Designed miniproteins, single chains, continued (5). Designs and how they scored, part 82

Each design is a single chain, and the fold is of that chain. pLDDT is the mean over its residues in the fold that is shown.

## One batch from the design tools (miniprotein)

Design m18835
Fold by ESMFold2-Fast:
Structure m18835 (fold): chain A 125 residues (1-125)
Amino acid sequence: SSERQRRIQELIREALDALEADPTFAPFRELPDPAALGKDYSAIISRPMSLGLIRERVESGEIRSLSEFLELVLVMAQNVLLANPDDSPLVAQAGAMLERMQAFLEERASPEERQEVINRFSVPI
């Protein structure tokens, strides 16, 4: 329903606003500079992602579910893991971002809304 879709959009925007407002996630606000990352980055990272790109897709109406939103956050975190050594502060920040999203779902999403996310990312039994 249109009312359910408005609720989902409100949750997505609330989650995104929280990530954008936290200075811990400042490195994720914009796309990495391709010139600074070198040719190897584009060879290993198929889906460059930033909070700015996620914002654009939310505002355009391209992102319509919590699972679609969280998939893009996960892609952003996975890109950091692929492009950086394990001891990088960026890796710790990516981990903190995923923990923030888990906490957000537990506190703000209904059981039904959480089940939609679980169904998207869980292996079928």
Scores: mean pLDDT 84

Design m18836
Fold by ESMFold2-Fast:
Structure m18836 (fold): chain A 84 residues (1-84)
Amino acid sequence: SALEREVLEEIRARLEEALEDPSLSEKEKEQARIYLEIVDALLAGDYDKAIELIAKAYGISLEKAREILKKTLEEQVKAALEER
């Protein structure tokens, strides 16, 4: 959906800003880099790559990664709507 793409683009911009923040720890920046890769895959329409990245990051099955991706997108859309 248009809203989902807009939310992903906003998340991408915030992750780029986080990577430039000198107050964030290296662990937090590494987590932001992983999320940026997932968001970039989603923006490219490569859902399989996004699911594989989540599965590897969390050490879980592809089926569970798909469930987490759906839940995370729902939570991010909710958060974006609450900020407006």
Scores: mean pLDDT 76

Design m18837
Fold by ESMFold2-Fast:
Structure m18837 (fold): chain A 80 residues (1-80)
Amino acid sequence: DKEYKELAVEALAKDKSKEMIDALVEALHSDSDELREIAARALGKIGGEAAKEALEEALKDPSLSEEAKKLLKEALEMIR
């Protein structure tokens, strides 16, 4: 459900450590579209240079679906 995904994103985004950002970057390379969506949204909420660079690097992955690329681009728009 949409509600549980948002709850997961909010919980993950509260931990702004390098370890969490690294774990979310790993999740961006998951074969699960749902995990990639959660990771991208959490990185967008964390923000900052490290999260921005992680999202930009993930967008270079040719194995990403168009839906996943759209989610990553939307997350990048959250980071200013």
Scores: mean pLDDT 74

Design m18838
Fold by ESMFold2-Fast:
Structure m18838 (fold): chain A 73 residues (1-73)
Amino acid sequence: MSKDSPSPEEREKVDRLLEETLRKIREGKLSVEEVNKAQIELAKGGTYGIGAALRLIGEWIDQELRKRQEAAR
């Protein structure tokens, strides 16, 4: 199997940033600028970080789309 694991330190950084950012997204307190910075930082973790960045972006987009649907018909 392909190994796409960064160092333990890089993995911890990715996990921490992802968890904190997802929490802020759920609270609706995260700006697009902060989401962009977080995804760039996550992507620095290689394949593992890119996976985390995609999860973050997906959650943020889903929240924004839902809000737009509720506000506009």
Scores: mean pLDDT 73

Design m18839
Fold by ESMFold2-Fast:
Structure m18839 (fold): chain A 57 residues (1-57)
Amino acid sequence: MRREELRQRLKEAKTFKEINDLVREARALGDRELLQEIMDRITKLGKEKAKEYLKNL
């Protein structure tokens, strides 16, 4: 996958599984900026999802 596609998928990713796949792809690409963007998204999604998940359980 290309950087543009990875960025689009990152924007649409809502689950940890989807983001985890993006991390592997970005890591293989060697794009540090993309990796940082993914990590930032994971942190934001993790915070929101963790709170929602804990409350829904």
Scores: mean pLDDT 69

Design m18840
Fold by ESMFold2-Fast:
Structure m18840 (fold): chain A 60 residues (1-60)
Amino acid sequence: SFEERLKKKSLGEIGVILGLHQIALETAQALPTVSPEDIAELQRIVEELKKIYEKMKEEE
């Protein structure tokens, strides 16, 4: 699964992945052609990545 693949990454790699998804979310929000449903899905992914990143950061 997506979460299981992320658990095999380093803290730095998760940080980069989170940063890239944040940029993608901001870009999608700025584009008039992106559906609200797609934006909501991307927001969900970013929130999951934030939770994983914070948990890993606290454990290292």
Scores: mean pLDDT 77

Design m18841
Fold by ESMFold2-Fast:
Structure m18841 (fold): chain A 75 residues (1-75)
Amino acid sequence: DHVERALEALRAGDAEAAKRALEEAREEMSTLPDPLLSALGQRGAEEAIEALEAGDAEGAKRSVRGIAQIFALSE
């Protein structure tokens, strides 16, 4: 699960691994059948990447939590 890998990388302080996992999660979100959930998930991944690039690890974690919730709702 790309979302779990992003959280693990964030806990380890590995911003590069976290960013890569978030890019993969964004790709996965684009394939969701619900266009609203797809758009919200992609936006959440983009916000998490922006937070990582700004050095905001807590902001990145909040965005990743939102992405995980969108996946749960897509079932």
Scores: mean pLDDT 77

Design m18842
Fold by ESMFold2-Fast:
Structure m18842 (fold): chain A 89 residues (1-89)
Amino acid sequence: MEELEMSEDEALKEGAEEARLLARLMREQGREEDAEILLEYAEALENKDYAKVAELAPAVTAIRRRLLEDPAVAEELRRRALAKYEELL
């Protein structure tokens, strides 16, 4: 049985996948600077560079908040989250 608690490696992988997904959405919206920050964050997670992850986390949080304020991006995030949920069913 897998442990009920997510392992550190699984959490890092999931975080990196989410960051790469958000980076694609940022590029589609013409937000290249936000996409770059998200890609750097994903790479830091994949490399287990905890110092870089901690440094970039506030910027990533700010990007995620801005995304929720944009109805078009919020709807696309909702669609992709639902698609991932359907894949798990």
Scores: mean pLDDT 72

Design m18843
Fold by ESMFold2-Fast:
Structure m18843 (fold): chain A 110 residues (1-110)
Amino acid sequence: MSISQLVDEFTRLAEQWAGAAAKAAGASPEITRLLFEVARNLAETVKYEIDFFQLSIEKAKKTLEKVFELFRSRLPDLIAAARKSRSAFKAQGEVLMPEAQKIVVQVATE
């Protein structure tokens, strides 16, 4: 399994969970699309950091599992922010990127 395949699987699962969370919350299709955008941005950010730190397949998998847990835990906050304004949603999404980067650094040093 390649790093790219792991990132693709992460993106697929993140979008699946985002879609399910949006549906459960009665969120609009537009909010669902915004959640998919955050999932893709997380996948891109994490892949860049995995490549930068030259993580092994094992460490990359562990990183993606932890980032998935982070994203899943933040879905209610992202949906609530999206219902308030696009600016609130953007701010909530931007906080996730540094948190995901910290996870990569933590796994890289294990």
Scores: mean pLDDT 87

Design m18844
Fold by ESMFold2-Fast:
Structure m18844 (fold): chain A 86 residues (1-86)
Amino acid sequence: DPRIRALYRQLEAAIAANDKETVLAILDELMADPRTSPLEKRQLARIKKLLEHPKITPGQAAAIASAGLEHLFLTPEEVAEADADV
């Protein structure tokens, strides 16, 4: 979908700029869009949970989630909460 693709491009630019507020806004927009798949929403929710940690940058959060290493930074309850809403 061209709209979803454009949002992902904006997300990549915001991550590269280390703009946490813009990253969070785009994550919320992608997660609210019914065209975003449940698997993608789960990944985006985990990135958002990682960004609640003050020492984690947007680039680090994206890399951690892509590697499946979010369990090293999130509690089991936080992971379950992120997954339950998808």
Scores: mean pLDDT 75

Design m18845
Fold by ESMFold2-Fast:
Structure m18845 (fold): chain A 88 residues (1-88)
Amino acid sequence: SVVDKFLELVEKKLKEIEKKVEELKNEKNKEEVKKKVEEALKQLEILKKALEYYKSQTTGEDKERLEKLLERIEELKKKIEEVKKELE
């Protein structure tokens, strides 16, 4: 289904962002960390808007799947904000 393809794409992008955030914990260049944090947050906002749009068009089990991905985005945003605060 169109929803299944979209969910697979979102999961792939979330895994990529999660990996980049993990790598940032070992980055010594504060300017590079700041740049990558800002890019990650921008990508998460794009994914969040897309998920919210599809959630508004969807019911049942697919809506629950979209809600779980939205929760994962919020948790990842909190983790990224924590990394950002450690730079200040």
Scores: mean pLDDT 81

Design m18846
Fold by ESMFold2-Fast:
Structure m18846 (fold): chain A 82 residues (1-82)
Amino acid sequence: VPLSPKEVRELLEKAEKEGKPVLIVHFVNPLDPLSQLTAEIIKRLVEESKAPVVYRIIDASATDEQVEKALKEAEAEYEKLK
C-alpha cells in the first residue's frame, strides 16, 4: 500500500515536537502515476519539515539485493541523526 501523505505529515509534526529523527522508506512503482504523485507529495512534505528526516525512494521493482543495499544506506544515515 502506498504511504499516505496525511500519515507522513502527522509523523513529521510529531517528530518536530518530540525532537526525534524520522526514517521514511517509500517503495514507488515508476510505472504507476499514483505512486509517482504520492512520492512527489511526500518529498515536498519532507523538504518543508523542520524535523531531521531521512527519506529514501526505492523502486518497487528493485531486486532484493538493491533493496537491502538501499535500506542499509538509509539506516546508516538515520543512525547518524540519533
Scores: mean pLDDT 78

Design m18847
Fold by ESMFold2-Fast:
Structure m18847 (fold): chain A 61 residues (1-61)
Amino acid sequence: KTTAEIIRTAARSMGFEPTDEQIEGYLSGQLTDAEFFAPYLQQTGKPWQDFLERIQQLEAE
């Protein structure tokens, strides 16, 4: 699995659906954490650190 696929899987499992452009922008450093995770915060009210923990769990697989 690519890092982009891991991020998509984590996001969907947490109720957040980023676009391919948003994922590419985040991975290339074009988008900050605040910009990328703004929809997640808006929808869930949870801090972005919870999302990063989920990504790390999936990467460890």
Scores: mean pLDDT 71

Design m18848
Fold by ESMFold2-Fast:
Structure m18848 (fold): chain A 83 residues (1-83)
Amino acid sequence: SMKKQLLLQAMDLAVQGVVAYLQGDTQKAIQLLQQAKKLAKQAGNDEAAKYLDEAIKAVQQGDGKSFSKYVMKALDAIHEQLS
C-alpha cells in the first residue's frame, strides 16, 4: 500500500539521519529526520512524527541521550504500524 511505502521510506530516512548524526553531520541529520517526519505524518503515524520531532530538537540541543531515545521510539512506532 502507499502508506506502507511511506513508512518504509520514513524508516530508511530516519536510519540515514542516525548515521549522519554519528558521523558528526548534524545539519544532514536534521534534514533527513525532517523528511522522515513528513513521510511518517503522511502515512498517518502521528506518534512516529512526534518522536522524530523530539529527536530533531535533541540534535539541535546537543542531547545525544534524548536523540537515541526518541529515534528508537519513532522506529518502534513505524515497525508496529508495519506489523
Scores: mean pLDDT 90

Design m18849
Fold by ESMFold2-Fast:
Structure m18849 (fold): chain A 87 residues (1-87)
Amino acid sequence: SSMEKKLKEKKKLNDLLSKIAKYIMEADKAIRDGDIKTAQKYIEEAEKTLKEAEDFAKKNNAPQSYLNIIKFYKNSIKQLKKEVDKM
């Protein structure tokens, strides 16, 4: 059913967003600890997972609320990259 498909899509997207949040938090912690290599690793993982989430959201016509969260994480990752560049 279309409802079952939407629930599976929502679950997949929520899983991807949770992974992005985790990678952002780990990158921020690494930056605060002065660990450039670990920060770069988690930023790269966050960018890869973000791209997967963006592609999945577009393919499945995700609600605007999800697009807003994705945009927020994209901006967060951009800010973390700027902080690493200053280290």
Scores: mean pLDDT 89

Design m18850
Fold by ESMFold2-Fast:
Structure m18850 (fold): chain A 83 residues (1-83)
Amino acid sequence: VIAQLEDLLKNVSTYSVEEFIKKLQEIAKKLPQDPEKLQQALSLMEQTVEKKMALEKDPKEKFMLEATFGVLTMYAWALLKES
């Protein structure tokens, strides 16, 4: 998961917004139950989304990125509390 997030962060500019969201969602399904690793993954997800939003000019695409990250953050917090 961490390695996949680091790879996504490195290659964020090579993906379309749709492809990026799909990859981010696939990684989110594999989030670890360990609180320390989950927090690290959440931090990397945040950095990756922020970098993608900074590169994107279309308001619609930016909204989709924000909405996706919001849902994933809520999911990660639910896992962290249950761990």
Scores: mean pLDDT 74

Design m18851
Fold by ESMFold2-Fast:
Structure m18851 (fold): chain A 106 residues (1-106)
Amino acid sequence: MLEELRERAIRLLENVAKRLEELSKQTKTIQKELQEASEKAREGAKKLREGDFEGALKKAQEALEIVQKTLDELKSQRISSPVLEEIKQMLELTIVLIEEALKLAK
């Protein structure tokens, strides 16, 4: 049901924001990018609570763009980040859930 998808997407975005914030404290090189992505995830969760699924989708996509660009940068330097890869997968799942919620809403 729509409410279950919304609640799950909110929990995923809040967990993404928390994990990005925690990871930003462990690295100076990509700290700014991780903090920006964390803010986008928090804004997305807020939009979902307000019933703005379209706005939430845009914020989740913006967070994913930052995470993907950061992963590509790290790969170019031969640095692996399993934690950031997991965060990317959580964002991809969140986007799917929001898109499904949008289909159910209209």
Scores: mean pLDDT 86

Design m18852
Fold by ESMFold2-Fast:
Structure m18852 (fold): chain A 55 residues (1-55)
Amino acid sequence: SMRENLEAALAVLRRHSETLTPEQVKQSVDSLYAFAKRNGLMSPEIEAQLEALKA
């Protein structure tokens, strides 16, 4: 499902965050944010995970 795909992508990005540049992380986060918004999957929990990845 789209929700499972989003959660899997968040887990992968979290796992690889230390090997990515801050700019690459931001680009991936922005892409996932747009995906979540478009598919009605945005929640406070997902938004918090995306914001934590930018920090």
Scores: mean pLDDT 81

Design m18853
Fold by ESMFold2-Fast:
Structure m18853 (fold): chain A 95 residues (1-95)
Amino acid sequence: MVPKVPSSLLGIPDVYLNYVLEKAIYDVLQGKMSVEEGLELVRRESRERVRREIEFYNMSDELAQVVLDDLDRTLDLLEERFESMLKLRKEVIEK
């Protein structure tokens, strides 16, 4: 069973991950970084957060590897979510 990723990463990201996501979106909207750079930042922070969760729950190496493999699929969904949030924020700013 896939553990509950930190604070429902795919739904409502952990407060820290939501902060990173929001910051990346605003930096992209202001032209301070590319969409790719923002996505890479979010991906890296997500991986580190999942790693901390693995350590906190004292998971076996085998279970940890399965969770990390599932993270790749989660990162694809995070890319979709990032693009969606970027679009929504842009529309609000343009109003």
Scores: mean pLDDT 68

Design m18854
Fold by ESMFold2-Fast:
Structure m18854 (fold): chain A 74 residues (1-74)
Amino acid sequence: SLKEEAIKLSGEAAKNYVLSLQYREQARKLFAESTTKEQRDKALQLEAEAEKNFALSKEYEERARKLDEEIREK
């Protein structure tokens, strides 16, 4: 059902949000400890992964919201 699909999308949004927070935390710790350019470059890669997962979380959240609106209008 559309309601079940919306719940599934909300779950995927939550998973990607948690991953985003984890990567951001790892990046912050690595920046604080970094003494080399390689460590800083890795921290930047972790921040990029965090942003990707955050964006994906927002996409799933928006898709779930649109499905919820469709269900209420029908």
Scores: mean pLDDT 84

Design m18855
Fold by ESMFold2-Fast:
Structure m18855 (fold): chain A 63 residues (1-63)
Amino acid sequence: SAAEGARLVAQAEELLKRLEEAEPSERDSIAVETLAVIRQLRKLGLTDVASELEARLREIVAR
């Protein structure tokens, strides 16, 4: 649903923000949780937003 998609996007945004501020030991677990949310967005057919969020995740973890 549109409401479910919006909630998952908000959750991924919050996780990405947490990942930017995370200690090195916490980054892997937050990244895994973020990928799980992105996968749920893909299951809902929101592939464009899921791909954008995944690109942002990859940029953060490459720093």
Scores: mean pLDDT 85

Design m18856
Fold by ESMFold2-Fast:
Structure m18856 (fold): chain A 87 residues (1-87)
Amino acid sequence: SSSQIKKLEEKIKELQEELEKDPDNYELRVRYLMYKGLLYAEQGDYDTAISKFDEAIKEAEKIPDPLLSETLRSLALMNRSITLLSS
């Protein structure tokens, strides 16, 4: 919906501003990529959404905390799978 798109765009802007202050923060990079994937999926651009979730999975693997790494990787994989099923 247009309301959901606006909320996703606002969250992406917030994460982008946080990344400008801490560009090497892997957790913020994963969250940014995941929200971008969700935005593209909401817009019906499933191929780009899947690409963003794949980037998020790779970025999550760089997180030193094993529990946080696996949690964010699993979340990105789940969103990827839902998107693939929707396409």
Scores: mean pLDDT 89

Design m18857
Fold by ESMFold2-Fast:
Structure m18857 (fold): chain A 84 residues (1-84)
Amino acid sequence: SKEEQELEEGVEIHFKALDVDGDGVITLEEITRALMELLGLDEETAREEAERLMAYLDKDGSGVITYEELLEAAKEGRKIAEEQ
């Protein structure tokens, strides 16, 4: 949908802004900031969401998030926000 496309574009813009080295990954702290800016979440809620995503990625020992993982977190956060 248009809403999903706008969310994806927003995530891409923020991901590129946070991924200054162009390595295709960002940290938990950077994901928290992106969720706050894209979804209007407060820092506590965004951090909780980012921490849940990292816990889900326990199999990845890198301790960082890819673009796809950030996009999924943003979609889930938006879904929660839309129901409030």
Scores: mean pLDDT 68

Design m18858
Fold by ESMFold2-Fast:
Structure m18858 (fold): chain A 94 residues (1-94)
Amino acid sequence: SPMEEVKKIVEEVKKKVEELIARSTNTSLRSLLGTVAHELEILLKEKDPQKLLRGLEGVIEALDEASKHADAELQKEIEEVRKKAEEAIRILKE
C-alpha cells in the first residue's frame, strides 16, 4: 500500500538521520537532527495521511535548517535524506 511504502521510507530516513547524529561534532547540528529523528519516530506511528504529509513537510524544513550547520560532506548526505523525504511526500500526494 502507499502508506506501507511511505512508512518504509520514513524508517530509512530516520536511520540515516541517526547515523548523521552519531558522526556530527557540531552541537547545533546534532540538536536539530535529534529533533528530526524524534519527529520521524512520531510519524512512524501516524495513521492519518494528511498529518503524515504535514509532518514530512516539517521534516524537510528542519533538514534544510540543519544543513546550514553542516560541512560540505554532511550537506550532501542531508540532501540525500531530504530527497527520500520528498519521495515519501510524492507518494502521499498521489
Scores: mean pLDDT 89

Design m18859
Fold by ESMFold2-Fast:
Structure m18859 (fold): chain A 73 residues (1-73)
Amino acid sequence: RRAENLARMLAAARSEEERAEIRAQELGARIAEEHPSASNEEKIALLLERLRREPELRPLAERLEAELARLAA
């Protein structure tokens, strides 16, 4: 699939922050492809679970969860 594009982006990214963002983006795209029938809420929940497993991505998961909590209220 988009492996070549991801590899090129990772090669260009020098900072760990940029790599974390690219990885989170790839995980989100993969979840959308593996669960095309899932609701947006379900896909977001799956993404949050994946982000929490990676120490580098945990801050992104916390920010996304806080934003979703605001939208759900």
Scores: mean pLDDT 71

Design m18860
Fold by ESMFold2-Fast:
Structure m18860 (fold): chain A 58 residues (1-58)
Amino acid sequence: SAAAIREQVRAALAEHRARVEASDDDLDKIAAISRETAERHAAVFGEYSRLEREEQAA
């Protein structure tokens, strides 16, 4: 449902913000956090996940 997707995005943003704040002087750690956020967005957006699932299928 759309509500579930919005909640997951909100949770991902809050977690990303907390981790970035803990890494205020570490660029490598910030880059890793940014990649993790991108992966969560991919998991939340059904269309992206559907394309990836079509290729791999597990």
Scores: mean pLDDT 67

Design m18861
Fold by ESMFold2-Fast:
Structure m18861 (fold): chain A 76 residues (1-76)
Amino acid sequence: MSVEELVKILEESTDPEELTQAALEVARNRIDDPRVIEALKKLLEESTDPAVRAAAEAALMVIDPELANELLKKRY
C-alpha cells in the first residue's frame, strides 16, 4: 500500500477495521510522513472507537513518540 493510499484511508474511511489496519501498517513500516502523522493525531483526538484510537496511539508512539507523549499527558 502506498503512503498516499494510507493517508486517504486514515482521512476518509468510516470503517473502524480499515482505520485500525491502516494505522498498524503505518507502525509496521515506520511511515513518518507528516500527512500520516496529522491524520493519526486527528483519529486519536476525534475517533469514538476505542480500537481506532488505540491503533492511532500505537502508530504515533512508533513514528513520533514525542508528539504521542505530549498528547497523552493532556489526559492526566
Scores: mean pLDDT 79

Design m18862
Fold by ESMFold2-Fast:
Structure m18862 (fold): chain A 70 residues (1-70)
Amino acid sequence: SSLKKKAEELQQKIREANLAGTRYFLQYRQAVRDKAPREVIDELAKKYIEANNQSTDYLRQYRAVKEEIA
């Protein structure tokens, strides 16, 4: 069904957002250790937060789609 396909696409998007979040978090930690410019640290923190928010939004959508299938 189209709902099953949408659920699978949302699961993939959740995985991708989580991987991006992890990548930006590790880059953020490294930038802090290296005493990088504040602008670099702030931008990496912003990207990490955005990736986490994206993952949360996709998870909320995924749960809604699963409710419709059930």
Scores: mean pLDDT 89

Design m18863
Fold by ESMFold2-Fast:
Structure m18863 (fold): chain A 86 residues (1-86)
Amino acid sequence: MKEEVERVSLETAAYLNYIGGLFGLEQGEKLLKQGKLEAAKKNYKDAALSFRSAAELFEELGELPELKKESEELAKKAEEKAKELE
C-alpha cells in the first residue's frame, strides 16, 4: 500500500512537471508575441526545467517511455527558444 502511494505520488509529480512545462511554453510564446522578451525567456527557461524534471521522474517511474522521450524533446525545444532570446 505505501509503495503504491509512493508510485502514485511519483507519477503525479511527473505529470505536474510535464503540464507545468507545457504552460511555460504557452506563456513564453504569448509574452514573446507581446514583445516581453525577458519574461518570455524566463518562461522558456522554467519550462525547460519542468520538462527535464518530468523526464527524470518518468524514468524513475519506469513506465510511460513515450512521455519521457517527449519531455526530453520539449525540454530541448524550450532551451532553444530561451537561447534565441539571449
Scores: mean pLDDT 84

Design m18864
Fold by ESMFold2-Fast:
Structure m18864 (fold): chain A 86 residues (1-86)
Amino acid sequence: MEKEAEELLKAYEEGKIEEFLRKYVPDSSVVRGLAVIVRALANDPEATEEDIDRALASIEVPGSDLEKLREILKAFLKKRKGVKRP
């Protein structure tokens, strides 16, 4: 999970989120829409894990590994916030 979250963070910085997401979602149109959502969440300091669950709930594509993608996105969001102290 952490390795994939770091790979997604690099993809976000390089503008290659869609290429990363294709590993988990085979539909290019859905990948494009999800990439927009991931960028929005990455830029929102108030974004929560619930926002990720809501975004993924709208995706219904056969062959998608949404459970693994959910965990990766939650780890990615925590890395973007940089909050490690309570």
Scores: mean pLDDT 76

Design m18865
Fold by ESMFold2-Fast:
Structure m18865 (fold): chain A 71 residues (1-71)
Amino acid sequence: SREVLRRVALHELRRALEEDAPAEHLYRAVSGALRQGILSPADVDELVALARERGREDQAAALERAREEFG
């Protein structure tokens, strides 16, 4: 199910943000999920907001780059 894959991807990406994953790791993971249609651009916008709330502008910029390229 696409919805199951989306929920798992969002859970793993939120966990990666919480664990201070490198920006490049988040860029690759989100780019793949966008290209596969697992995540929507709106899903990535929510992750960008979460990264900014946590003060991680490097993560937010990487997520926005993936959204611009593949969203």
Scores: mean pLDDT 88

Design m18866
Fold by ESMFold2-Fast:
Structure m18866 (fold): chain A 74 residues (1-74)
Amino acid sequence: MLSHEQAVTMIRAFTEWALEEVKDSSPEEQERVRDSLLAFIRELGEQHNLPEEVLEELLAEAEERFDKLIAEAE
């Protein structure tokens, strides 16, 4: 099982990777990947018993960054 610090680091790394992967993609693809990433973050947070506050922060960070990317792609 990952430590909470390791889980947070991994989730943030996946968020960065996903943003880089889809930065030149269509808005529809960006929305699809955002939804998949948010589901993945929730699953990892649950599996590693992350505190609810920490999980909410990670989800909000990922959502905000993807929403900005999608808005700029319109």
Scores: mean pLDDT 80

Design m18867
Fold by ESMFold2-Fast:
Structure m18867 (fold): chain A 56 residues (1-56)
Amino acid sequence: SSDLQARIKELQPDNAEDLLETAKGIVVRGFHSDFDEDLVLKIALMFAEVEAAYKN
């Protein structure tokens, strides 16, 4: 959803696109399923949240 993409960019403005590409690679290669954009966004958001927590 658009909300997930906006949150990723808010948390990690400098590397949001890199996180999305990383999540896409995980979904496509790891899950052996059709490309799921919602799952990609959820995984990218998880990475963004983790990085934001460690940046302090």
Scores: mean pLDDT 73

Design m18868
Fold by ESMFold2-Fast:
Structure m18868 (fold): chain A 85 residues (1-85)
Amino acid sequence: EKEKLLQLAKEAEEQAKKAEEIAKNAQLGVDDPSLADAQAQKIADIDPSASPEEIKKYLKGIAKGAKGVAEGLKKQAEELREKAK
């Protein structure tokens, strides 16, 4: 049913928006090392023994991963909207 496909597309778009926020917050910590600890805490628990270099590597990985998830969800939403036509 067309309405069901549109609902699934909307849900994928909302999940993509959340993934974009995660990627943005992680990238802020990568771009400004003084913010790295605060940005890491907003996204996930971090190992208390982690060095600044490990925190930066962790945030860089999260930023890349979350951006990829957001792009995949946007593509899925577009495919669902096309099927609803």
Scores: mean pLDDT 76

Design m18869
Fold by ESMFold2-Fast:
Structure m18869 (fold): chain A 65 residues (1-65)
Amino acid sequence: SKKERAAEDVRANAEELAEFLGISPEDVRVFADALLKADNLEEIRKYLLEKGVSEAVADRLLGLL
C-alpha cells in the first residue's frame, strides 16, 4: 500500500533523514511506524509523543509531510 511504501522508504533512509533533520535515527524509525499505524497528522503526532519522541522532534518530522 501507499502507507507501507512510505513507511519503508523512511525506515530505509533513517540514517540520512536523521542527519538532515538533526535528530536520532531511532526517532526516524518511530516516525516510520507512525506513518504505517496512524491515519492522520494528529494520530501521527500522538504516536510519536507516546513513544517518547520530543515535541520539537515531532514537529520537524511532521514538517516532512
Scores: mean pLDDT 83

Design m18870
Fold by ESMFold2-Fast:
Structure m18870 (fold): chain A 85 residues (1-85)
Amino acid sequence: ASEAALENLRLFAESALDILSKVFTPEQVEKVRAAVERLLARLTPEDSLERIRQVGVEFARAIERGIKEKNPDLLLEELDRIAAQ
């Protein structure tokens, strides 16, 4: 269950990065990609399904807000905050 949730989160992250590539510059997208990779590296199959889902929800909100406000720095700050949990 947790392995499937992690795989779904990775697929969602790839889709989100593709959308961001249409809104932000290549340099900004690379910084976000690095932050996403740091966030995903903090999660393992040993994490609870609820924790993985909660991270997914917070990640989705961060992406949506970053796009809405056209602010990649805000997105980076939120991704690093989520990763620190």
Scores: mean pLDDT 81

